# Designed miniproteins, single chains: the designs that were tried, part 13

Each design is a single chain, and the fold is of that chain. pLDDT is the mean over its residues in the fold that is shown.

## One batch from the design tools (miniprotein)

Design m448
Fold by ESMFold2-Fast:
Structure m448 (fold): chain A 60 residues (1-60)
Amino acid sequence: SKAEKNRELIEKTSEIFNEVMKEYKEKAKGKSNEEQMELFHEALREFAERVNEKVKEIEA
């Protein structure tokens, strides 16, 4: 059902957010403020891309 797909999407979005933030934190260690900002913007793009792919999988 659409309700089940919506629930799965919410759960998977949370998982993706946690994974992306973990990856960002590891990459950002010991970097300058400017480099951390660039890596954070990269992480936001990566988050959006992974969520879009998960939407395609769930809504198929």
Scores: mean pLDDT 84

Design m449
Fold by ESMFold2-Fast:
Formats: sequence, structure tokens, C-alpha cells
Structure m449 (fold): chain A 91 residues (1-91)
Amino acid sequence: AAAREALLERLREQGYKDGEEAAKSGKIEELADALPAWADYLLSQGLSPEEVQELLTVAGEGFIEGARAAGASEEEIERLRKAMEETIARL
């Protein structure tokens, strides 16, 4: 339990930094396009679709918060949200 909670918290913090950096660097589209490959990687490591959905949801919350904090547009935020929804839907 504690190890899982620590992992999810670190994932949210890393997601925030990744989203902030993507917004600052104009790489929101690249971040969005990378989500399917990351999901496929997690599945290849033996995670269930439900576990991958939880990780994508936590990371995505971080990405959106970080990108918004860095001044990303509503269009860019919606692009990230849609990419997450589409990636989860294909699990």
C-alpha cells in the first residue's frame, strides 16, 4: 500500500514537471503522441489494463496541471485530455 501510494505520488509530480516542460518547449503535441507508446510499454511490463489506466490517469492529471501552470492554452489542455482518453479507450 505505502509503496504504491509513493509511486503514484512520484508519478503525479513527474507528470507535472513533464507537462510544464512540454508547455514551455512547445512540445504538447509530442507529449500527447507519446502516450500510446508509454501505455504499450507498461502493458509489456506485465501491468493489467486497469493498472495502466490508473497510471495514465495520475500522470495525465500531472501533465494537465503542469502544462496549465506553464501557460498552456485551453486548446493544448484539451489535446492532452483527448490523447489520454483515446489511449485509455484502446487498452
Scores: mean pLDDT 85

Design m450
Fold by ESMFold2-Fast:
Structure m450 (fold): chain A 82 residues (1-82)
Amino acid sequence: AQEYFDKGKEAYLAGDYETAIEYFEKAIALDPNNAEAWALLGGAYYKLGKYEEAIEYLEKALALDPSNVGAAALLKKAKEDL
């Protein structure tokens, strides 16, 4: 789980959002309560202009961790960009 999450973060920081999505999906399959993985998955979909998917995953992240101000701000922006 942690290995996939770390690889996803590396891809995300490199701007490779498609590879980031692949690794975050694998991380979530092993640990579905990893709120950070859901938030970064939503962020990657947002960067690809896939706003409906971004909203879905950011809402899941906030359900697990309501204190994630970054995820809340990005969710608002994704809803505005629809």
Scores: mean pLDDT 87

Design m451
Fold by ESMFold2-Fast:
Structure m451 (fold): chain A 64 residues (1-64)
Amino acid sequence: SEEIREALAETARATLELMKAAIDLKTAEREGASEEELERLREELERAARELREAAARFEAAVA
């Protein structure tokens, strides 16, 4: 169905965004970025994780 395809696409996108945020933070930590920049990247990672949880919940609802 359209709803299942949309929910799946959102979950996939959120997963990729979470992976990107994790890689960006790890790269910044390795390269010695400022504490202010690291804090911003940690907030981005937390936001991406929250968005993935919401997308996953919508996907579960769509397949129920």
Scores: mean pLDDT 88

Design m452
Fold by ESMFold2-Fast:
Structure m452 (fold): chain A 57 residues (1-57)
Amino acid sequence: MSKKEKLLKLIGEILALIGDRFELEQSDLSEEEKAAKLAEIEEEIERLRKEIDELFA
């Protein structure tokens, strides 16, 4: 798989997570559950950003 294909896949995953975050913020879930799920989304975005950095290392 090319670096371009990997980059596009990672960008797509980050965009999906941003969408999930937006929907979560608009949801009727408890503040505690929102905070927990937001933390998970933030950790996943950070992981994907590191993978992008590694592609150009």
Scores: mean pLDDT 82

Design m453
Fold by ESMFold2-Fast:
Structure m453 (fold): chain A 86 residues (1-86)
Amino acid sequence: SLVEKLKKKILELIEEFKKKIKDPEILELLDKLEEAIERGDFEKAEEYLKKIIEKLKELGKEELAREVELTIGTQLGLLKMAEALS
């Protein structure tokens, strides 16, 4: 139940960032992140999240990178902890 709620929250956040971001490479990484979350591959989700943050920083979007880290990153951390606790 908690895992399901956290997954849903992350998917909602991904959709919000898809509306703000127009870079095609980052949009593709957001799609891959979404797919990883949906299938429960949180290790791969963390890899895609890190790539998104790095790419945003490369584009000079440091504030948006921090927003992604503090929102999606925080929720993914909670999700991984919730999964470990069953």
Scores: mean pLDDT 86

Design m454
Fold by ESMFold2-Fast:
Structure m454 (fold): chain A 74 residues (1-74)
Amino acid sequence: MLEEEADRLMEEIGRLVKELVERGKEEEARRILEELLEEVREAAKEPTEEERKRAAVEAGRRAVERLRRALEEA
């Protein structure tokens, strides 16, 4: 379910952002969040509510991947 997926992604993003900030990588975390916000803004242009939710979830998945990668490179 997209709603449950979104909730899990939001929790994961928050956890990863906190970990990056604790490692002194606040600017990298902020950049990734800014990219996520831009992608969510683009997702809002989808014609149906279901497509908007799906696109937002996919943006969240990409953000998690970017955050995990930043942590591994830290």
Scores: mean pLDDT 81

Design m455
Fold by ESMFold2-Fast:
Structure m455 (fold): chain A 107 residues (1-107)
Amino acid sequence: MSGAEAAAAVLPAQTVTLGVPESVSVEEARAIAEAVAARHPELSLAAAAPGSVTVALAAGPGRRLADALTELLTALYAAAGLELPASHESVTGALTMYLAERAARAA
């Protein structure tokens, strides 16, 4: 699937586990995920554990789901005093492709 095709495609509901920087506590990561979910109705917190947060994504356009994940990842990194490893657009593009590929493998 091309990037543009992945961005426009309606992807099925799925769960994603994100790595959380070690300096961010489980409770802090949970609070951040809940705050992002309040702004992005397609995203909800499923679970939080040391070093990880798992979110449930509703079915929706790949780009919109990726935008929600990029905001969450940015907030988790910021809580640790870190910046994203790439630009917001690059991260969102990569997540869009990742979600599309993951959905294709699940089918």
Scores: mean pLDDT 79

Design m456
Fold by ESMFold2-Fast:
Structure m456 (fold): chain A 97 residues (1-97)
Amino acid sequence: MRTVRAEVELEFEDGKVRIRARATLLPTWGSESYRLEVFENRARGILQRAVDLDAPPLTVEEEREIEMDEETFRKNVGELVRQAAEDAIDRLVAEAA
């Protein structure tokens, strides 16, 4: 069992949310954790998960942009970060399989 760490950054500008996610398969075991930091027009999240993968160190990165109004962004920022982190981990698991 190894740890995957997903790091997510969200930036809101001009009715758009830029989502940047990076998932890394760590060579050592770490604790499972989730941290979320929310700012006025930005958010950062770090999600660590235990995975049953026997693969070399691997990193996957993705960036996407979605249209969203400011009120919807403020309401859903935590869910957007968590979903992006989980999607990045799922992508890493698929790449490692």
Scores: mean pLDDT 81

Design m457
Fold by ESMFold2-Fast:
Structure m457 (fold): chain A 108 residues (1-108)
Amino acid sequence: SRAFVLLLAGQAYASKGDYEKAIEYFEKAIETGDEDLRAQAYLNLGDVYLKKGEYEKAVEWYEKAIEINPDNIRAYRGLAEAYRNLGDEEKAKEYEQKMEEIVKKRLS
């Protein structure tokens, strides 16, 4: 699909450290993708903003990812890291606990 190719292009640019192009391609993937592909693009945008040190923007994109998939461990890990970097240890621990709860449910 077009959206999947755009997502892969975004990931390729992100791996090269070209975050501006990565963001552009992920935003294009969101415009043309289904819900599952949009969730993946939101996660990748969260990761890019986290690497850029733009922690508040990282939070916004991870929150959009969990609205689509509330059991997304990667998004909760990203939220915990972003909030820790923002100095909010209580929120970081809350999201770490949420990850533990999801893992426990999958193991039972």
Scores: mean pLDDT 88

Design m458
Fold by ESMFold2-Fast:
Structure m458 (fold): chain A 76 residues (1-76)
Amino acid sequence: MEEAMRLIREAALAALEGDEEKAIEKVKEAAEEALKIEDEAERKKAADALREVAKLAEEKGLKEAAETAREAAEKV
């Protein structure tokens, strides 16, 4: 949980800075860590946080990062 949330925060910061490549990288790493979460409720929290990253990326015009974050949230 902690590692997944750390990576999600890093993805959000990259999106805020307009760094689409870094945002995509951190989203993918966060999704991989979130899939290791055995607690279903904690995994859902990670998925919800990834959806918030997708909204943020979309608001910043980072279409590929937003799409990657949405796909990651659905997979988690």
Scores: mean pLDDT 82

Design m459
Fold by ESMFold2-Fast:
Structure m459 (fold): chain A 86 residues (1-86)
Amino acid sequence: MTDLQISEVAQEAAEVALAHGLSREQANQVATHVWLVLRQAKRDNITDLDAILARIRAALSRVPGVSPETIEAILKVVREKLLELS
């Protein structure tokens, strides 16, 4: 997975957040957390998709005002994109 692909996944996560009615600030926080988790997974050579998604879920739960339903919608899109890049 390239740095460009990580940025694209993070951007799609932000777009899902916006579609679910989150503010631009909340969507930017979502993108930042997804990007940081994926960059760390790449650095540490973590390929376990479920472990990566669990880390993203934990990070997103710290963003104020993001519902569990919105987190699961984001994780679905992230999962689909990571499977395409496998």
Scores: mean pLDDT 86

Design m460
Fold by ESMFold2-Fast:
Structure m460 (fold): chain A 84 residues (1-84)
Amino acid sequence: MEKKVEEAIKKAEEYLRLAKEEDVRKYGGFFLQHASYAMSLGQHNPQVAPKVREALRRMAEEAEKIDEGLGRALRAMAAAVDSL
């Protein structure tokens, strides 16, 4: 895995571990799991990378409605995919 992608995932995981709000931990965990899976699909299938990036962007927008920091973490993951 590219260093930028791995680092973005680790930062998102750290954000969730430090989150005090139960809803952020619960829904954030769900978003992070789905985002990580989408990133894995994009790395293995270059032809679906544009769809993966769009899906990650939409997930970040929905996550931002729950918590701005969570939205930023997912946007960072989406940006890291662009470096692949």
Scores: mean pLDDT 73

Design m461
Fold by ESMFold2-Fast:
Structure m461 (fold): chain A 101 residues (1-101)
Amino acid sequence: DEEGRKYLELGKEYFKQGKYDEAIKWYRKAIEKTTDPELRAEAYYLLGQAYLKKGNPVLAAGAFRKAIELVPSPEAWRLLAEAYEKAGLTDEAEKYRQKAE
């Protein structure tokens, strides 16, 4: 999906500039404009990273869970555990750390 990829790249550009609110906006638009599971998973993964940068670990965890549901990856499992840890949800963090390792 060409349009979804363009929005994803735009989001990455804003992320590199530290403009995390703009990055989140474009990652969400990428998710809306594509049905490709791999592209949607990448967008959710990057959305989660942007939420972590903003200090929103609960929203980050939600985004990482969506990425994992679409395309499982060890990196997404590790970041999900980190997001739960930052949210103070230590039992959930331990559970997902075990899945990442």
Scores: mean pLDDT 85

Design m462
Fold by ESMFold2-Fast:
Structure m462 (fold): chain A 66 residues (1-66)
Amino acid sequence: MEAKETEELTRRLAEKLRSLGRDDDAKEVEELGKKAVEALKKGDKEEARKYILQLVATAIRAIGES
């Protein structure tokens, strides 16, 4: 799990959410992705996994509600 892969996942999910009119959810996904990337850069893989799981859960919920 690389920082660049997490950035790309975050970007794709945020773009999808914005295309669905879910701007607030897209912003939350971007904030969680930023925190995950920061944790990865610090070598805190456990903290990064936590943020990535929250990011994915938020995106799945928002897409499912659309």
Scores: mean pLDDT 83

Design m463
Fold by ESMFold2-Fast:
Structure m463 (fold): chain A 73 residues (1-73)
Amino acid sequence: SDLDRGVAAVANAVGKLLRTKGKYEEAVEMYRRALELDPDMADAYENLAEALEALGKHEEAEEARRKAEELRA
């Protein structure tokens, strides 16, 4: 829905801001909320991958990156 897409975009934007502040765990939570509302948001998967990598969660980061690539193919 338009509302879900709008809320997802806000969650993704807040996640990016949290990441720039080094709040990686909170950023991951916001990106996951965005993906619950808009599961085809490739940008949120890419941002999630970067935040997970910063947390040392390399396998989860690679999975998120693959999801982003799938959505952009």
Scores: mean pLDDT 87

Design m464
Fold by ESMFold2-Fast:
Structure m464 (fold): chain A 80 residues (1-80)
Amino acid sequence: VTETKTVEKEAKAGEDVTFTAKFSNPAIKPGSTATARVESEDGSRIKVSPAVVNADGTLTATASGEHKDSKIKVTLTATT
């Protein structure tokens, strides 16, 4: 089973931004396959860390890189 969450945040130029999303599938736990994908509205060079699956069923990833003040969107996916 695959569950996907998208989180959007406003970011200041050059700021590293951490994204966290709560997943509803109780089978999602540490050791589940997880991915993170990032997009910035200003088209800047941006990177996202590997997704981390937390014991409470949340996924966390950090977006970093060269960007202006912009809206950053991170899509977190977990597969059981």
Scores: mean pLDDT 76

Design m465
Fold by ESMFold2-Fast:
Structure m465 (fold): chain A 55 residues (1-55)
Amino acid sequence: SAEEKAREAVDKAIELGIKKLTAEQVAEAAGVSKATAQKVLDEYAKEGRVEKVKE
């Protein structure tokens, strides 16, 4: 699913030590819409796994 692709992209970024992400970066990396990327990124940010950067 699109949400799963977005989660994989965020997980990979975290594994590489990248702790600040924009929805656009996640959308581009996963090949999903910004809306899907934003939803997944908000979930991770709420859990303290990553910092969501505003564009």
Scores: mean pLDDT 81

Design m466
Fold by ESMFold2-Fast:
Structure m466 (fold): chain A 67 residues (1-67)
Amino acid sequence: LEEETERVLKRAIEDVKAGKPLDEVMREIAREAQRMIERGYEPQAVLEAFDRIRKAVEEAYEKLKKE
């Protein structure tokens, strides 16, 4: 789970820096979380990890938006 969530976070931050719309990045994060749950990862652990990812991505987006 940690390796998977680290990969998702890295890609999401790269997408935001590349100019991808935040809503599109958030949809991709949500799809990855659902996919991990469907593949047998513990739902609570996945949801907590992805809550942290979403907050980090939003923070990165706000910093880029404000220079």
Scores: mean pLDDT 78

Design m467
Fold by ESMFold2-Fast:
Structure m467 (fold): chain A 57 residues (1-57)
Amino acid sequence: DNDAIAAAVREVLSVRDKMTPEEAAQLLRDRLLEAGIDPELAESTAKVVERALKEQA
């Protein structure tokens, strides 16, 4: 499960230049849910990534 989460995060970060932090977080959440990750974990992971992207902007 950790490998799937790490892979999804890396993929979303690789295309972030064409998206807002909110769009990137939404895409990450959707990909994690499709990979069978728990909804709570998917949401918390997306929130962490959204915050990190906003701090980098």
Scores: mean pLDDT 77

Design m468
Fold by ESMFold2-Fast:
Structure m468 (fold): chain A 100 residues (1-100)
Amino acid sequence: SHMEERNKRILEEVKKMLEEYWKKIKAEKDPTKAAAILEIAMGSIEFIALMLKRFGEEELAKEILELAINFLKENLDSLPEKVQELAKRYIEHFKELIEE
């Protein structure tokens, strides 16, 4: 359907955004700066999900949060230990947002 094709494109763009932020995180040698980049990326995901929920796109918002959770889980071990702790907190936070 037109809705399914639109939603697929949005999910692909969100995935590209996550991959671009991930390249920046992996290139950053300072764990504090790497954590800040992760916070910006995750804050952007949360904002997109919040706006989608506000416009009645609850299912797409859930799919975007699930995409972010899965991306963080799959890439967790490539992060510095302190950034891994932050990523684990975002996984928990996004799971809570999905269950609301």
Scores: mean pLDDT 87

Design m469
Fold by ESMFold2-Fast:
Structure m469 (fold): chain A 73 residues (1-73)
Amino acid sequence: SPIEAELRALVDRLAALAAAARAAGRLSVDQDLEAGSLILAATMALLYKASDDTLRKIIARIEALIARIEAAL
């Protein structure tokens, strides 16, 4: 599924960005918790074969967090 592939790619991107920001001392505790929560939510949604609507909502939240972390770097 194209949307599942997009979500998997965004999870990998968020995980890498959060790790880099954490290593640089530029990731807040709240941002780290939000990143972990979204990665868990995405993993569960993919495992349980959630609807495309649910996957799109998770994608939007991950994209918004990536933008916020990148803006703080």
Scores: mean pLDDT 90

Design m470
Fold by ESMFold2-Fast:
Order: sequence, then C-alpha cells, then structure tokens
Structure m470 (fold): chain A 66 residues (1-66)
Amino acid sequence: SEKEKEVLEEVKKRIDFLKQLAERRGLTPEQIKKLLETIKNIIRAKYPDLSEETVKKIDELLEEVK
C-alpha cells in the first residue's frame, strides 16, 4: 500500500535522525529506547488507522536500532 510505504519511510527518516543524534550526543541505551518509544507514539498519533501488519513492520525497524 502507498500509505504503508509513506509511513515506513517516515519511520526510517526519524530513526536515521535519532542515530545521528545518538552518535553526536553520546546517548545512553536507555535514552535511545525512550526516543524509539517517542517515535512510535508520534507515528501512531499521526497515522491512527495503521494496520496490524504495518505496526509490526514499524516495531521491527525500531528493534533493528538496538
């Protein structure tokens, strides 16, 4: 779905920004985990009608950062 591609692309961009911030600022694993949770909450608020399949793909992308 085109909506799924848009959502996953936004998640990837937010993760990339977080990785750059983590490297620059020396963020702890606990801080990274909290920011990943924040990304998920922002995406769910912005895209309230996400399918369970899309949410699972988002969770997989967030888990790969660890």
Scores: mean pLDDT 83

Design m471
Fold by ESMFold2-Fast:
Structure m471 (fold): chain A 90 residues (1-90)
Amino acid sequence: SMPTIISPSLSPQRQQLYRRFDTQFSDLSDQMQRQMIQNNHSMSQRTDMMSQMTSIYNDTRDTFINGTPSQSQQQASQSIQQMNQIIDST
């Protein structure tokens, strides 16, 4: 699990978006781990899938830090959809 670091300098709306995304990522990561175990994926496959999830998380977090509020909202929605597609493929 990755700890959530919320900057006090972010707007309240942006902080809420960040917290929501972190909660969603945690839930999706837990779901993915459970599905990978249930579907008997190899350690290599699990590592590759988790690497993809982590990459999406890091890209989204970078947008939250360096992007505009509009870009952050759009990226969060796209990232959640992409993560769900990866989980649905497991």
Scores: mean pLDDT 78

Design m472
Fold by ESMFold2-Fast:
Structure m472 (fold): chain A 70 residues (1-70)
Amino acid sequence: HMTVPEAELLLTQAAIYSALGDIYEKQGKVDEAKKLYQEALNLARQAYELDGSEEVKRFIEEIEEKLKKL
């Protein structure tokens, strides 16, 4: 796989939003958690479009699963 700096940055940002979503979900702030996970999903999908990596695809699936459980 070719490391694309933009994809790496987008994935890092997506991970930060996902972690914030986890914090809000644990606090019972479901609407805020959903917004954060949706932002993470958007960024992760952009990263996947750039690099096509299995790692990013698995991360997308993880965020989608978190959204389903809310």
Scores: mean pLDDT 83

Design m473
Fold by ESMFold2-Fast:
Structure m473 (fold): chain A 71 residues (1-71)
Amino acid sequence: GEGYEKELKEIKEEIEKEAEKVAKETGKKEEAKKILEEFLKKVEEAKKLGSPQLILEAKEEALKKLEELKK
């Protein structure tokens, strides 16, 4: 089941890149870092539970919070 681990890695990289981009564009580096840290914690918890659904929910929440920083 390497597909799950590969998708997880890709999702993590996507959110890390978006957080870095938002931090650079807004100057809100600490806020973007906190959103990334919360996302990574939720991904680790979801991985322990074996729940792809919780990983997708963590991704959506992180992207929404990063978008709110642009306001």
Scores: mean pLDDT 82

Design m474
Fold by ESMFold2-Fast:
Structure m474 (fold): chain A 92 residues (1-92)
Amino acid sequence: MVEEAKKYIEKGKEALAKGDYDTAALYYLKAAEYYIKAGKYEEAAEAALKAAEVARDPRLKAQALAGAAYAYYKLGDFEKAEELFEEGRKVL
């Protein structure tokens, strides 16, 4: 699970370097999903926030913010989770 997450982080960086912002966001979201499956919620939050930062599609940005909110919820940071969830609702 962690090795798959790292592979997707590398793919995301490559896509970002090429200017493929939404493709980079999709790879960062896949990395976040694998980090969540591995119980690596801090790394999952970082990957999901990176996806939200680079995404240009509002739907993809909202999905990434929801993923980050879930990771913060699992970390016990309920205030940050709520903040990110509300931010995601506003971009749709």
Scores: mean pLDDT 88

Design m475
Fold by ESMFold2-Fast:
Structure m475 (fold): chain A 65 residues (1-65)
Amino acid sequence: ALKETALGIEAIAIGTEEGLPLRLEFRGDTVVVYYPERTPAMERALREIERRAKEFGLRVEHRLL
């Protein structure tokens, strides 16, 4: 279900695995990913999160802090 998918994305600690400080916020069917700076490692993590979300039909936005 959509809620379970959102919780799944929240639980996917891609940022934690790479030691990157990511924060997720849920707004309806949209997941907002906050990050402090755009580095190559951060961009790879963001792309992976976007691919994962698209697989489940969720919208993803990412914002620089």
Scores: mean pLDDT 65

Design m476
Fold by ESMFold2-Fast:
Structure m476 (fold): chain A 73 residues (1-73)
Amino acid sequence: MVLEYPARLLEDGRVEVLIDGEWVDADTFLTSLATEVNPKHTLKILATGEEFSTLREAAEAHPGEEAVLTIET
C-alpha cells in the first residue's frame, strides 16, 4: 500500500509532516513507524518534482519548500 502525507521543509533544515491536522517532526514520525521490515519512503518536492530518499538531503537542497512524504508498505 502507498501512503502519502503533506510535508514541509523548514528553513532551519527540519522536515515536518501533516498528521491528523497537526504538523509533526518527520524524523520522529518515521522513527515511530519503525517495524521489523523498514518501509521504503520518498520525499517529493512539489515545486520541482525532485525526489529524495532522505529527509536531510531534501531539507538542505530545498529549504522552505512544500513536499509530499510517500511511504510504501
Scores: mean pLDDT 77

Design m477
Fold by ESMFold2-Fast:
Structure m477 (fold): chain A 58 residues (1-58)
Amino acid sequence: GPGAEAGAAGGGRAGGAAAGLASGQMHYDKNTGIEDARAGGGSGEAEAARGAEAGLKL
């Protein structure tokens, strides 16, 4: 339905946000990298949600 189509548009934005976070993590350490990855995941989800919300507005 329309929700699925809007979700698909947001999915592209979400993928970009995730890729951006991965690219931004040029330095990783075994111990601190795990914690940063968990913290970064939340940040990426927030940016993905923003992208989806912007897509829904259109």
Scores: mean pLDDT 47

Design m478
Fold by ESMFold2-Fast:
Structure m478 (fold): chain A 61 residues (1-61)
Amino acid sequence: MEVEKKIEEHARKLSENLGMDFEKAKEENRELVEKSSSVEIGLAINESMVRMAEAIKKLEK
């Protein structure tokens, strides 16, 4: 429940900042969490991707 909420939040931010399809971003973020050695590591990687997307968006202004 909480993990799914974080995945959706990260996917929404990626979609918003990069113009990615929300469902695709959500699926990729979920797969990354599943493939990581722990849920916390997967979520941290997703958050890192969101921060990179925000930085890219800032440069495109």
Scores: mean pLDDT 78

Design m479
Fold by ESMFold2-Fast:
Structure m479 (fold): chain A 62 residues (1-62)
Amino acid sequence: SMEEAERIVEEAERRAVRLILEGDPEGAAQTLREAAKRLEPLDPELARRLLENADSLLGTLS
């Protein structure tokens, strides 16, 4: 459902932010990728966006 998809995104984003503040951007990216897998059957476009965000996060460290 849309509500389930929104909850998954919000939870993943909050965890990712905490991991970034703790100095773990790899863990943050992993959190977003795991959330994207959970989102794939609910909202594949939102899942793709989350994967793009994970890639962007790691890309900014280059």
Scores: mean pLDDT 80

Design m480
Fold by ESMFold2-Fast:
Structure m480 (fold): chain A 59 residues (1-59)
Amino acid sequence: MTATLVVFREEDGVLIPVGQHTAPLEEARRLAAEAAAAGLPTVLVERVDGSWRVVEVRE
């Protein structure tokens, strides 16, 4: 299973996507935690049967 991590930067209350990484789910979760610890808002999404499911949001 794979998941996509989307990393954002906040400017004046606006979230701007600055990076995307697709990895195995466990690795993507670890990377999301690392990015959030660095102060970057992150969204982790999983592709399930052609649809996107949000797994985790960190703001």
Scores: mean pLDDT 74

Design m481
Fold by ESMFold2-Fast:
Structure m481 (fold): chain A 68 residues (1-68)
Amino acid sequence: APAPATSGPRKYARSRVITSEADLAAAREEVAALGFELPADAKVGDEIHLVFDEDDRPVGVVVTPALA
């Protein structure tokens, strides 16, 4: 496992798998409400990671595509 940073800004990610088209639509709206955009090719089965800083401020979004 990667070693946790002991100094510098602390970041964390909240991850979830998109389980349905409705969930994908909700994820796009949630990301847009935070000022970011979910990639156009994001689809059901992909895992989204919302990245936050130590003040719980959203700083980015990452998508891990489902590998068949």
Scores: mean pLDDT 74

Design m482
Fold by ESMFold2-Fast:
Structure m482 (fold): chain A 56 residues (1-56)
Amino acid sequence: MSAREKLEERLKELEEKRKEAAKISPVAEMVGDKEIEEVRKKLEWSEEEIEKYLKL
């Protein structure tokens, strides 16, 4: 699996987590949205940069 594909899977997990958080409170949903936005920004990085990020 490519580094980008791994990051896309993480995005899917964060989307599911956000859906669960929305059931708890609007604030928890907002936190999930922020995490999703950060991952989306990282998806614009090169494969090499994403690989380094995922290895942290």
Scores: mean pLDDT 76

Design m484
Fold by ESMFold2-Fast:
Structure m484 (fold): chain A 58 residues (1-58)
Amino acid sequence: APVLARALEDFPAFHPNSITIKKGDILEVLEVLNDAWVKARVLSTGEEGEVPKDILEF
């Protein structure tokens, strides 16, 4: 089953591997990169990239 998370706050992309997400976006967690970061897909847009784990609610 996919691991889904909700964005708790807005996050602007600030380097090439990151993506912009909005508060309330539903994301599929694709890969846990480290203790602070995950690779995720925004379900509404299909965009994939790195986002901070601490702004996600599982």
Scores: mean pLDDT 81

Design m485
Fold by ESMFold2-Fast:
Structure m485 (fold): chain A 59 residues (1-59)
Amino acid sequence: GLEKLEEKIKELEEEIKKLEEELAKNPDDKEIQLELQIQEGVLDLVKAVLNLLKKKEEK
């Protein structure tokens, strides 16, 4: 099943929301800004892998 990747996507989306809220309070925090960019990149990668695996299972 693809459940673990779907769970990871939800976890990443929750972490991104937390980082966005922290960045809104501290907009000049370069560490939070960098962390947010990293988490967004990981989310995009996990979504791409999930889509690839879904296509493989539909064969």
Scores: mean pLDDT 81

